Designed miniproteins, single chains, continued (4). Designs and how they scored, part 93

Each design is a single chain, and the fold is of that chain. pLDDT is the mean over its residues in the fold that is shown.

## One batch from the design tools (miniprotein)

Design m15223
Fold by ESMFold2-Fast:
Structure m15223 (fold): chain A 87 residues (1-87)
Amino acid sequence: MKIKDYEKAAEKILEHLESKGFVIPEEDREEVLKIITDFLKKYNISPEYLIKVLDALFKNFTFDNVEITPLDVRSLLLLISRLLGYL
């Protein structure tokens, strides 16, 4: 897969998190995108599948402008990797 494909995938994941009411501080945006990109590469996960897992995880939750840090994103992706092992 081309590097640009992973970058686009990471952007789609970030947009999806923002659509759920999460806010990424502008200064953290590039680090968060890198974290998501590295996760998608490491586990060879499609962005569509990760979005489906996020929707399953957050289906009954609405967030109201909750700021998340790069560490929060790393923790979320660790939880997702565990959920993928259960699914």
Scores: mean pLDDT 77

Design m15224
Fold by ESMFold2-Fast:
Structure m15224 (fold): chain A 65 residues (1-65)
Amino acid sequence: SNLDKLSDEQIEELARRLARSLGVSVEDAKRGLELLRQGRIEEAAKVLGISVVTAEAARAELEKM
């Protein structure tokens, strides 16, 4: 996936932006991104505090990057 091509610094920046957008911690955002990368959509949605539909859309957008 595109997340596997990102450096730790790029993942950190993406996690900070996601955390700010969703009102979650950076650590929860990083965990959510890793779960999306693994295809664990329901777990990612729960960690990020979003719907499963939103998590599926987020994964699709990350794969387009």
Scores: mean pLDDT 76

Design m15225
Fold by ESMFold2-Fast:
Structure m15225 (fold): chain A 100 residues (1-100)
Amino acid sequence: SEKIKKAKDFIAQLEAEKAKLPSLSKEEAIAALKQLYKEFVKLAEELEVEKDEFEILKDQLEKVLAAAEKETDLDEVRQLAAEAIEGMIAFVKKYIEELE
């Protein structure tokens, strides 16, 4: 399935970006998270995911982004970014499992 392939490719991208977090500045980590969030929203629209479940995660991700922008500790910013990425990975993995 083209949809499953896109979902798996995005999980691989999320895992790769998460692995880079220890080497990123605060500004780079926040920029990476914002880009991944935009790509995640686009993917969710393309995959026609359940709106209610998506809106809950979207609200959580927006709160994490706001918290990261206000955080002054770099390790806390990286942790917030990692948790946001892990949330996106879990959502996309669940989508794949429901189709298989």
Scores: mean pLDDT 87

Design m15226
Fold by ESMFold2-Fast:
Structure m15226 (fold): chain A 72 residues (1-72)
Amino acid sequence: EEPPLSKEEIEKAINFIKQTVKLMLEKNASEEEIEEFKRELDELVEFVKEHEKDPEAAEKFIKTVEEAKKKL
């Protein structure tokens, strides 16, 4: 009974978020782009909460999202 999200997929999502934040800051993304990305991050957090059964992996992902929101 494997969870739908693997730890490897969570790590890939974390790396994607970190790279996207870096690119948005480097290109001076608009407030609209930043708000849209924040909405997408909130949706991803809800998805991870429902589909990731490993609380450590879920917590790491949520922590990454909170840090991303602080940087933007």
Scores: mean pLDDT 78

Design m15227
Fold by ESMFold2-Fast:
Structure m15227 (fold): chain A 87 residues (1-87)
Amino acid sequence: EEEKKKLVEEAVKKLEELAELLEKDPSLSSLAGGARHVAELAKKGKIEEAYEAAEKLLDLVNLGSDDEKMKKLAEEALKKLKEAKEL
């Protein structure tokens, strides 16, 4: 479905932006791999697995960072993946 593809593409974009921000912080750079892993799952059409991984990623970002932009990117990616899996 075109709508589902658009939601996945939007989620991947948010996850890639999050990964770039995480890489720039030496204390959070290990989480950048996690963000890229979620994006790869989503690109492969493994939406349920991507959603579960994104929930865990958001929890880790919330524990390790006070950066509102990082939290917002993770939340937006999770929301888009949730919408995609409901289709």
Scores: mean pLDDT 82

Design m15228
Fold by ESMFold2-Fast:
Order: sequence, then C-alpha cells, then structure tokens
Structure m15228 (fold): chain A 111 residues (1-111)
Amino acid sequence: GVSEDFVSKLKKSVELHLTLHGSDKIQNVEEEAEQLVSELVEVAEIAKSDTEKAKELLKKIIISHANKLGLEVPEDDINAYLDDLVEALKEEDVDKFFTIFNALLGKAELK
C-alpha cells in the first residue's frame, strides 16, 4: 500500500496539473483527476514489487493522458523519463514526479 499523505498530496498536485494544462480539453476535471490519481497510485504500489510492470503501466497512462490534453509525446522521450518517474512514485515523492512529468510534457507536440 501507499501512505494517505502521498494520496492526499497526489490528489492536490493532479488537480493543479489539470487546472493549469487540461481545463479547455477535459470537460470533467474532477473525474479525470480521480482517474489519474487512481492510476498513479496503482503504479506506485506495483513499483514497490515489480518495477518493469510499473514502467509498462505508467507508459500507457502517460500516452493516454497526453492524448486527452491534445498532445503527442515522442516515445523515445517517454522511455528516457520512465525510470525516474517510476522511482519518484515508488519513493512516494509527488513533487519529484511532477517536476519530471512536466519536463516530459514540455517535449510534447500538438497533434
């Protein structure tokens, strides 16, 4: 399991992220926040026992989320950032995760 503090901080960070980057693309920010939080919590839990499975799941989440924002992130950039992103979630370091994730989204192109 993950700590309640991690989940609480992750919810706030996801809501902020969607407010800043997704409001015009995502019609229900609250539902998208709950889904993304749930998905990232699952990655964090899996990463504690199976890092490779966590990376595969996180890659799918990143691609799906970027698509909802109208963005395409190059696969090579996703692959380059996956180890650090999974490690941040495994450590339950929300600030580190979003610092790396925002850098990755900065590599994205409009579709």
Scores: mean pLDDT 84

Design m15229
Fold by ESMFold2-Fast:
Structure m15229 (fold): chain A 110 residues (1-110)
Amino acid sequence: SMETVKRLLELIQAAIEKLREGDVEGALEKLREAIELAKQLEDKFLKSSVLLGLRAAIRALRKGDVETALRLLEEVIRTLQAYLDGDEKKMTVLSIATALTAIGTELDLE
């Protein structure tokens, strides 16, 4: 739903602000809330992509890789914004890109 996506954007943006302040624990708390909310997404493709991106960002933060986490979170934001804009083609392309980036970080290929 649009309300779920708007709330997800708010949580992810809050996590980015926490990271800018150097508050990694605060960012992790916001991202855990975002994961629970993302499980409620109705679009299975968007849901899979967003969950992969958020989980990869949490793993990057646990390794101390704030730069990779920020990149992943920005990709998730772009995907969610495309959904809100009603741009199905852009949302699909960005969902694929986010999933590939997340998988690449897990395989240490990025």
Scores: mean pLDDT 86

Design m15230
Fold by ESMFold2-Fast:
Structure m15230 (fold): chain A 108 residues (1-108)
Amino acid sequence: FRVENVLVPSNVVGEYDLYDSNMNYLGDVTVYGRTTTNPVGLVDSSLSKLTPDMLAAVPKNGGPGLGGGSTGSPLLDEEGRTVGLVYGGDLSNSGTKPSLFLKVESLL
């Protein structure tokens, strides 16, 4: 998959910890797009709903969650590569709950 929109000076949502569907830590990512209210939520339930084609991004230090307007926004790794797209999932609008992303590999 090609890196798209890497050089767009648009809204950085914040830093996220990235996990696969088996809850393996994959590294830090930067999310671009829309922010939402950052309410306290139940993380455990979100993670149990992950499929192998999804990634979970958990906001660092209680950072902003993603809103519905973030669907399709790129999830970039530390090298500026697109690793996922905001899927919206069940909990994209909940601050401490993981935002769900479709893996770029699943789009190939």
Scores: mean pLDDT 49

Design m15231
Fold by ESMFold2-Fast:
Structure m15231 (fold): chain A 109 residues (1-109)
Amino acid sequence: GLKTYAVVYLDKKFSRIYLAIVKDGKVVVEPKEVSEEELVKLLLEYDVRSIVFVNTTGTKNDGRITLFLTILRDQYPEVKGLKIVDYVDVSPDTDPLKAIELAIKKVLK
């Protein structure tokens, strides 16, 4: 299993980012809404290199997610090593914080 990872949810317009961080099977950052600056700060603070992405679109949305990471790495070179390691499908009508909680439960199995 992954030792340290972030679970990330993006809304359909990239206007809201939700994040949790898990280290050694423990939630060290509880699910919350973050700015891009707070996202980068937390990823660096916890030495996160692996992202589990929450997919709510009912289709693979790899292009949207890839674009977000490309822009993030361009603006914040210190996170160039970030990689998506998994995608967790959650119903599109699920609350973002609940979606992250469900994704954590699926990854910890």
Scores: mean pLDDT 78

Design m15232
Fold by ESMFold2-Fast:
Structure m15232 (fold): chain A 67 residues (1-67)
Amino acid sequence: STFADHWIAGQEAYEAGDYQSALEHFERALALVREQKDTLPPENAETLVKILEEQIQQMKQLLQQQQ
């Protein structure tokens, strides 16, 4: 699996209202970006990390609201 695979899967899960699956995919995407940061321009890597961290935070908040 690539970063892009998990990004797409996370977005599809979010659109389906499956916030737990979306969270898991975005966390995996973030891990892959961090592991492969040396293969990306630093500015692009930083932008992707920020976007993924924001999505992860949003998913966690949505899951907490279900309790």
Scores: mean pLDDT 81

Design m15233
Fold by ESMFold2-Fast:
Structure m15233 (fold): chain A 68 residues (1-68)
Amino acid sequence: MPSLDEQIEAAIEELAALLRELGVPEERIARIVSSARAYWASLKTEEEKRFALDLVRHEVAVARKELA
């Protein structure tokens, strides 16, 4: 059963793959990933983390459909 931390990692990985398809340089992708992980670790409660995960999932789904 994947935890919230595992799910956010998977979502970040998919976002990075989409950015690579757009031709974004690895330096920018690394900064985005690092920043996202820092924000995630900064969150105090699991409720806030669940909300953040839902938003990320929505953005990834929309971007994935547009880039299909």
Scores: mean pLDDT 79

Design m15234
Fold by ESMFold2-Fast:
Structure m15234 (fold): chain A 74 residues (1-74)
Amino acid sequence: SRADVVAAFDRDLAELEALLRAAGVPEAQIAEILAYYRELFELMLAENSPAETREVWDQIFAAERAYIRAHMER
């Protein structure tokens, strides 16, 4: 359902927040990054089914985790 997809997104954002904080990103920048992804997710939900939104978001989230690990550790 839409609610299940939103709940999954909220869990992923919480993980992203924790990763960024652990990497030493300033709180103001973390807030901006999270706001960006929430806006992007809402745009995807407006244009796509919940299932399609989940598939696209899962790919974005996987790429973002990989990017943080690769770039924030340098």
Scores: mean pLDDT 84

Design m15235
Fold by ESMFold2-Fast:
Structure m15235 (fold): chain A 98 residues (1-98)
Amino acid sequence: RDAEEVAEALATLEADAEEIAADPSEHARLFAPLVRALRTDRAEADRLAEAYLEELEKRFLELLKEKVGEEEAKEKVEELVRELRAELERLRALIEAL
């Protein structure tokens, strides 16, 4: 049903974001406010989505720089952020259709 469809789309986005989180607790802290806003206030959700992506870019760069170097980390971050933005737009459209 509607809630299940939204939950499935959110789970897909969460799986992508979780890949770059330092740990599950940090991921929940960053993602939970966005998930809540997506269901209650679209304007707030847009602002939180941008802040969320900026925070993930910063954290992902810091984490990957130590392992693969700055150039490779930057390429991977740009690719992941692009995918996350596309998923957020899809989630927004899906929620609007409900």
Scores: mean pLDDT 64

Design m15236
Fold by ESMFold2-Fast:
Structure m15236 (fold): chain A 118 residues (1-118)
Amino acid sequence: MEKAKEYFKKGKEYYEKKNYQKAIEYFSKAADLFLKIDKTNPLAIESLELLAEAYLKMKQYHLAAQAYLKLGESYLANKDYEKALEAYQKALELAQKANDEDLVKRAQKKIAEVQKKL
């Protein structure tokens, strides 16, 4: 989708300008569109990575944890079990910083699922 690529490009422009609020807006829109097409799409993965980084710059740990959970799901769909594990471990760390018990449990479950594939 051309619109998803346009949102991704806008997100990168705002991220480079250190306008993380606008970067989050555009990377979120890009990730949502790419994920609806194919979770294994490299641009879906890159959009989620940059979205998570933008959330970290804003110290929004709970939203960053959610972005890393989605990133892990994309790596898992790609059978990249090592990167999926890394993403889920980062999601767990950030969920703990956010004191979000539901996200902690979700990340722990995903880590256990991936470890069975390694």
Scores: mean pLDDT 88

Design m15237
Fold by ESMFold2-Fast:
Structure m15237 (fold): chain A 120 residues (1-120)
Amino acid sequence: SRLEELKKRFQEAAKRYLDAERNNAPPEVLAQARAELLAVAKEILKEFGESDPDLATIARAARLLLRAGAIPGEEARRRIEELTRKALEAFVKGDFETAVEYARKALELAREAGAEWLLE
């Protein structure tokens, strides 16, 4: 199905992005992984944002991670980055429930930090 296709692409893009960051990949490799992750997250939000709220929550957390540099406050930024990375790591491992929990915590902290404009 389209949902399973996008979920698989999202897992693959998230893994590539996390691996690129962990391995200190060249800027061009990280930029490509970032662009692919952003593209699939946007497709999920467009097609399944209302019908699959849990998957949409993980996709919003992925977009938040990619925009983390815009989060005000160093401590809030670090905490949100940690939670969004944990959400994507759980999603890549197939632990969907844990991914949703970390993603929800990250989005709530973003709202508390005055960064709710990054969630759209």
Scores: mean pLDDT 88

Design m15238
Fold by ESMFold2-Fast:
Structure m15238 (fold): chain A 81 residues (1-81)
Amino acid sequence: EKELERFIAVVRAALEAAEKSGNTKASEILRQALDELEKITDVEKARELLHRALGEAYSLLTPEQRAEFEKAVRAAIEESL
């Protein structure tokens, strides 16, 4: 459960960064992933979804948006340790 809460926090941070950047497609991917994560109880499935969603969203971002996205994701990971 604690690890699942951490994954949710990371996706929320990524979503906030994508929304602030104005990238609607990346925001939609992350919003869908957040909704799915809240329904998942299996940590392994949650981890796979997290990596897939973050990777897909990242690929849709511009280089400038990626810098802010990476900073937000890193901060969320550090806060949840």
Scores: mean pLDDT 82

Design m15239
Fold by ESMFold2-Fast:
Structure m15239 (fold): chain A 110 residues (1-110)
Amino acid sequence: TPLELAEEIREIVKKLAEEIKKIAPNDEKLKEMLEILLELVDEGIEAMKKLSEEEQKELVIDMIETVLKGLEELIEMIKRSNLPEEVKEKLIKKVEEARKKVEELLEKAK
């Protein structure tokens, strides 16, 4: 269902935030971006509970597209950061893994 897809997106973003915190615990900007993405997903899930199944499907597609844009922005932010190159590579790999999972959910939502 659309609500189950939204919950899966939430778990992907939450796990990514935990992994990034372990790799770059002192990067406040990365932490803030992930907190914003998680808050947007949580607000979307609460909104979905008040909607019809058809409206939920539309909202979950919009949510997936918003998360994908956020993950792309996160990769760009990492590339522009002053973090060591080895740390950037590890972070980008984690974001790309999360992005792939979210893209797979987009195909299921359509």
Scores: mean pLDDT 86

Design m15240
Fold by ESMFold2-Fast:
Structure m15240 (fold): chain A 60 residues (1-60)
Amino acid sequence: GKKLGEGVVKLGEAVGDERAVEAGRLAIEGNSKEALELGKSMLPTNPVLGEGAVAAAEAV
C-alpha cells in the first residue's frame, strides 16, 4: 500500500487535488478504512485519482 499511496500523494500534489493527497497519506499510514472512504468519495469527480486512492487503501 505505501508505494501506491506515495504515488497518489505525488499525483494529487501535481494536479492540486487535496483530497487525493489526503487519501494517499491515509493509505501510507495504514488507515485503510478512511483512505477507502475518501477514495470512493472522489470517484464521481476524479475517477482516475479516486481509483488510485481506492487501490492504495485496498493494498494496505
Scores: mean pLDDT 76

Design m15241
Fold by ESMFold2-Fast:
Structure m15241 (fold): chain A 80 residues (1-80)
Amino acid sequence: SQQQAIQLLQQAIDALKAGDYDSAIQYLQQAEQLGGGRETRTGLTYAQKAKASKDPAEKEELRQKAITSAQDAIQLLQEQ
């Protein structure tokens, strides 16, 4: 359901804020499968890139982009 996708997106945001990229990626993948939409897919891509980055500044920028995309996904799902 959309409510389950929103819950997973919130868990992904919490994981990203904690620096837990593995959990965040897992939650974002589950949210995408439940119809989290384009912004969920965008957040997943940024989370994967953040995990792979060896530059702390780039990693932080990508982490923030992943968080913003997940927040945008929640907002769009709540409007449907």
Scores: mean pLDDT 90

Design m15242
Fold by ESMFold2-Fast:
Formats: structure tokens, C-alpha cells, sequence
Structure m15242 (fold): chain A 93 residues (1-93)
């Protein structure tokens, strides 16, 4: 494929990875909250989403460590954004 197709594939892969990690984590938190009969504040929800997104960003930088730093950073940001949105979607249901 072209370099443009390879770049798009990497972006799609990073987004899908981040979304899956956010969904899986969010579901685990929801189950824990149900078992403990606990409710999170909006501020606690945002804090959790940010922390998980930051962890996914670091995982993606490590996964793509052989790529140029600028591309690592772009992939990390896209994955982290997808994770953040997915965690919020699960916790705000």
C-alpha cells in the first residue's frame, strides 16, 4: 500500500485500541460501583477518564517506539482521546 494508506491504518489501529481499552476499563468500574452501591461525582468521573487515557497514551508510545517521535505522539493522542471518550460513555450511562 501507499505511505498514506499505511499512515491511515496506524491511526485507525490506535483509535480502535484506545476505544477498546476505555470500554473494557469503564465496564469494570461500572460493575465495581454496582457491587459497592457507590456513585461517582462528575469530577471523579473526569479524573478516572484522564488517568486511563494517560496510561493508554504511554502504552501506545511504547508499542510504536520504533516510529518517529512525532508519529508516536500523534498515535498516542488519538488513542488517548478514544479512551477518554469511551470511559466517559460507560460511566455516564
Amino acid sequence: GSMEEEFQRLLDEARAYGEKKGRDYGKKIVEKLKQENKTLTPEEILDIARKVADEVAEEVRKKYSDLPPELQEKLARIAASATYEAVLDELLK
Scores: mean pLDDT 87

Design m15243
Fold by ESMFold2-Fast:
Structure m15243 (fold): chain A 83 residues (1-83)
Amino acid sequence: SMEERRKEAREKAREYNEKALELVREGKTKDNEEALKLVSEAMRKLAEGVEVDLENIVEEAIKRALESPEYREVGELMLKSRS
């Protein structure tokens, strides 16, 4: 059901946030603009109902964004795709 898919998405988001904190601690952050582009494209495909390797895309985006205050913007893009 859609409700179950939303629950799974929330759990994945929580896991990704935990991973993001770990990557900050390890200093593996990269360019934020490229991270935003990756997340935006993934969110667009998900909104269109296209299956996407979200785990890989989000992990790469998090690695790129974590040293930037704009990591908050990455999170906002993910939330917008769910509304």
Scores: mean pLDDT 54

Design m15244
Fold by ESMFold2-Fast:
Structure m15244 (fold): chain A 117 residues (1-117)
Amino acid sequence: DSFLDANTKAILSELTEEQEKKMLAEEEEWAKFIAKLPPELQEEAEEQYGVYILKKYGLKKGIEVVIETIARKIAAKKTGDPNAEPTEEDIEEAKKLVEEYLKKAEELEEKLKKEAE
């Protein structure tokens, strides 16, 4: 399940009606692009683009939720405890992953635009 599935209603409550329509249209185009990728790359591409969309539409709270979710996954993996509280180091690692996701998503968005032209 993508992070959007779990938090979609909370994130979308921050959008204007016009911003929501634009985001849904961009998700449709991204779904078409992701469907062309090998299955093993689809999940990573979906996560990367999700983070980029949140930043593009100015959803700072949504980005903070993504960082917290990733930090919790890092803590759980390192400790073997799914209820482990993330440390400051786990949060910093999550922020670095989000920055990497944003960079990769920007590169994929440019590729999608070139294919649409």
Scores: mean pLDDT 66

Design m15245
Fold by ESMFold2-Fast:
Order: sequence, then C-alpha cells, then structure tokens
Structure m15245 (fold): chain A 77 residues (1-77)
Amino acid sequence: SAPVSAEEMREKLMEELEELLELAKKENNEELIKIVEEAKKKLEEAPDEVEVLQAIRAELLEKLMELYGITQEEIAA
C-alpha cells in the first residue's frame, strides 16, 4: 500500500477538489462550487497533519452527501 503522508494526502485532496470544482462549474451548480471553495480554503489554512486533513475530507464528504441526498456507503459502492 502507498504511504499515507500528510503531504501526499494534501496533494490528493487538492486534486479531488479541483476536479469537483471543474465539474461544479460545468454543471453550473452554485451550491457545489460553494462547498468546494470552502473546503479549499480550509485545506490551504490547515497544517500538514494527517488527522486534520482527514477531518477536512470527512466534512467535505458529509456536505456532498447532504447536497445529493446520498449516504457514505453509496459513495463507496
């Protein structure tokens, strides 16, 4: 398994956020744009600590579940 470093996690999360922002803009989804921009701001202000970055990712997933009315299990499937 690949090592889960704080730096690697930050890079992956930022990449995921950039992909979501592109999708949100393509769909003209203002609520999704807002969620992604808030997550990007938190990520930029966050220390390079795995636990903090995991918390930011978890909060992002919770907001996406609320927006789309889906569960974490449905996202994982």
Scores: mean pLDDT 76

Design m15246
Fold by ESMFold2-Fast:
Structure m15246 (fold): chain A 94 residues (1-94)
Amino acid sequence: MEKQEESAETLGNVAVSAAKSLKSKEDREKAAEIARQMTRNKEAGDYIAKAILSKSKEEAYKYARKAVEIDPKRSIELVFRVTVAASATFFELK
């Protein structure tokens, strides 16, 4: 049980870091769209997008956890990979 909460916190931290590295609201929306496209399940993708667009670390954790609940095994990997990819892509533009 502790491992699941640790994973959700890690995903939330990565999502918040990606959002913080993007100064423009437009850039954050583009990152969220990429996350949605990379996620096969539409519901999980929507929650991942919301995590990236969140204004607080706590909100990011809640949305990341919801995505994991929809598809526990794949959502963890998808949220992590998508958030890292978005951060890398848009951080280089700044």
Scores: mean pLDDT 62

Design m15247
Fold by ESMFold2-Fast:
Structure m15247 (fold): chain A 80 residues (1-80)
Amino acid sequence: RPSKEEIEKALKEIEEALKKTNKENEREAIEVAKKGLLEEDLEKQLELHREAYILAKGEEPPEETQKRLAESLAKLLAEL
């Protein structure tokens, strides 16, 4: 299981990327992602994170920044 600090770091990077576009719907997506990362259940964490991305962009966030950050988070979760 990744450390809480590692998960929080990944979340902060995602939050910063989303704040860069400064959109309201992205803020709500960040909140959903936060809840996902705070969940002890890995399956729920992954599902909430994916839902957060869908909520933010209707499909997925931009590939350049946010996908890379999402990959970092997914990697942490996958290496549990």
Scores: mean pLDDT 56

Design m15248
Fold by ESMFold2-Fast:
Structure m15248 (fold): chain A 79 residues (1-79)
Amino acid sequence: SAKDKAQELASKQKGKTIIVPVDSVQQAQQISRKLANQLKVPFSTIYSHLAPLAKFGKIGDVSQPIALPNNITLIAYRI
């Protein structure tokens, strides 16, 4: 599954990895707001990576690892 592929990719990252499912542009906006607030980064820092996956991604697609501050990696997958 896409989740399994995202988890495999996460296992290869150093530090903390956050894995998120994305089903729509609306969900990408909601996840981006939540993560931006939790990580104290600009909304655009998360949304610029999740929006293309929501708009153009196929079900089963997995994002490239997204480097965030404090050695956090974000991986998103399309459902």
Scores: mean pLDDT 86

Design m15249
Fold by ESMFold2-Fast:
Structure m15249 (fold): chain A 65 residues (1-65)
Amino acid sequence: MSEALDAQIEREREDYIKRAEELVKEANPKTQDGINKVIAAALLYALAGEVEKAREIIRESDKKT
């Protein structure tokens, strides 16, 4: 019971991380579209429980815009 639920949560977490990584890869911090992608990626990392990674991405984007 618990193991099946944990596996589903982990799969959803991995999906969020994968989408966030794809957004970061495509992001150009000098464009509004790139800034929007970094913000979306940070939100996805936060939803996946990767709060420190989310903070790091926002911080780096702010310094390079």
Scores: mean pLDDT 74

Design m15250
Fold by ESMFold2-Fast:
Structure m15250 (fold): chain A 90 residues (1-90)
Amino acid sequence: SLEEEVEKFLEKAKKLSPEELKELAYEFINKQMNKLDPKLSLDESQELQKKVYELMKKFEEAAEKGDKEKALEYIKEALELILEKEKEVS
């Protein structure tokens, strides 16, 4: 399930360097967004993308400052938005 994939991602993310974390986070989020896009209206897709990538910008700033806890919190918030939308359209 997506919930299981998210849990595995977060466990792996805790062990990564900031650079590896950035690559993994964007790869994972883009993959999940691409899976959702066909299930969403254009307006829903654009709104979700906007909210997710606003959180990803905050994640990048936290990661660059070495604040892993805040970086992981922003990733979790982005993933929660994706999970909620997946649940609505599944």
Scores: mean pLDDT 83

Design m15251
Fold by ESMFold2-Fast:
Structure m15251 (fold): chain A 87 residues (1-87)
Amino acid sequence: MDMNEEINELFAESLRELLVEEAGLPEDKAEEIAEQVRTSLRMGSGIGALNILSDGLKKELGLSDTEATSKANLLLSKASQRTAEKL
């Protein structure tokens, strides 16, 4: 996935904000997960990013596989929208 450095940084920040606001994660955990997702996206792995976010939500919130995957997809979509709004 071809993303410039600024877009990747804005995406990670948007995702971190959403993890705190929408998922109720503490700021330190939200930042950790957002940075891991950013690293995966820099490596061109969209499925890796989804898996990292889904796994993080399962560990921190105790969600089922289905719930975590659905929430992860929604949060990634919202993060993309928020990133576009910051540009």
Scores: mean pLDDT 81

Design m15252
Fold by ESMFold2-Fast:
Structure m15252 (fold): chain A 91 residues (1-91)
Amino acid sequence: AAREAARARALEDHKAHPEEIAVAAEQVDADTSAVVIVTPDGVTFFLRMQARGAAPQGSEKSAALAKDGVYTLAKKNGLKEVEAESKPLPA
């Protein structure tokens, strides 16, 4: 459900701004967010992000950090279509 909600939001953002990378995050549980990236060429990434620091559940900052982290990861991995597990980024 959370992944589908994030996908729907990312696809809406992609339709509004097709030349931009669309990123959406949706919380699954207290520590986990489902994140979807859609690139301008229509490639889709599915990622699970887990909180590594003390951030309040449901905060805007948590969602923004998840989006930034996933965007950076997608750029580093050459925007490949992948389904990623909840492996933490080193930080």
Scores: mean pLDDT 55

Design m15253
Fold by ESMFold2-Fast:
Structure m15253 (fold): chain A 95 residues (1-95)
Amino acid sequence: MVEELLEKLRELIAHLVADPEDTERYQEMVREIMRLVEKMSPEEVKEFVERAAELIDETLATLDQSSPAGFRVSRALGALYTGLVAYAHSELLES
């Protein structure tokens, strides 16, 4: 389950890195992942978010953030991470 979502996240990140100008596709893929995350338990959400953070950090480490394209991808990944952490935190408050 968590591995399946991580594969979808890898696909999203790969698409964003390949086409940083294609923000519409990125947003659609984010919505698809979030729809699946809504069906997970709070513990599953926390585990997914922790592993997703590692994948995002790995991607950020390989990007040339001094370039405009790399900076744009970095900004998008930062926003995604913030959204995932906020969702996990809200689930913790519900629990």
Scores: mean pLDDT 75

Design m15254
Fold by ESMFold2-Fast:
Structure m15254 (fold): chain A 69 residues (1-69)
Amino acid sequence: MLDEETMLAKAKALSDEEIKEMVEYIERHAPPEFLEELKRALEAAKSEELQKAIIYHAYEILKAKLAAE
């Protein structure tokens, strides 16, 4: 549980290469439903910083879900 400002700050600290690796991980491991929700969230995001925060959040959720298996 992170506030939006904390998530945005963490995402802003990530390099474009790290974001790309997170996107590739999500594309390889996420079910289609997860990818559609992520796509809609990214389309609603008005800034690149917010898009990075959304990707970071999605990556953390997916990692936690896979670790529970």
Scores: mean pLDDT 76

Design m15255
Fold by ESMFold2-Fast:
Structure m15255 (fold): chain A 94 residues (1-94)
Amino acid sequence: GKKEEAERLKEEGRRLVEEAREAARETRELLADPEADATRLTGAKLRAIGAATGAELIARKLIELGEEEEGRELAEEAQEAAREGGVKAELKTA
């Protein structure tokens, strides 16, 4: 049912936010290192963007399922993680 779907989405969204935060941290560390490998930096940025975007998509679906507060909180956490890593992953939330 919708409740079971919402619970699964909450778990997946939290996982993606954690992945985005980890990748954002790696991106910041690599950006601070002038000797950092450009391929590694690109990989970390793409992981941060992908994870944050995925979390925002899940947040939108949670809002559609009636979990508006939890969905908005998840979207804000995903956007914050992306910003901390100097990357931008943004979806238009209506």
Scores: mean pLDDT 77

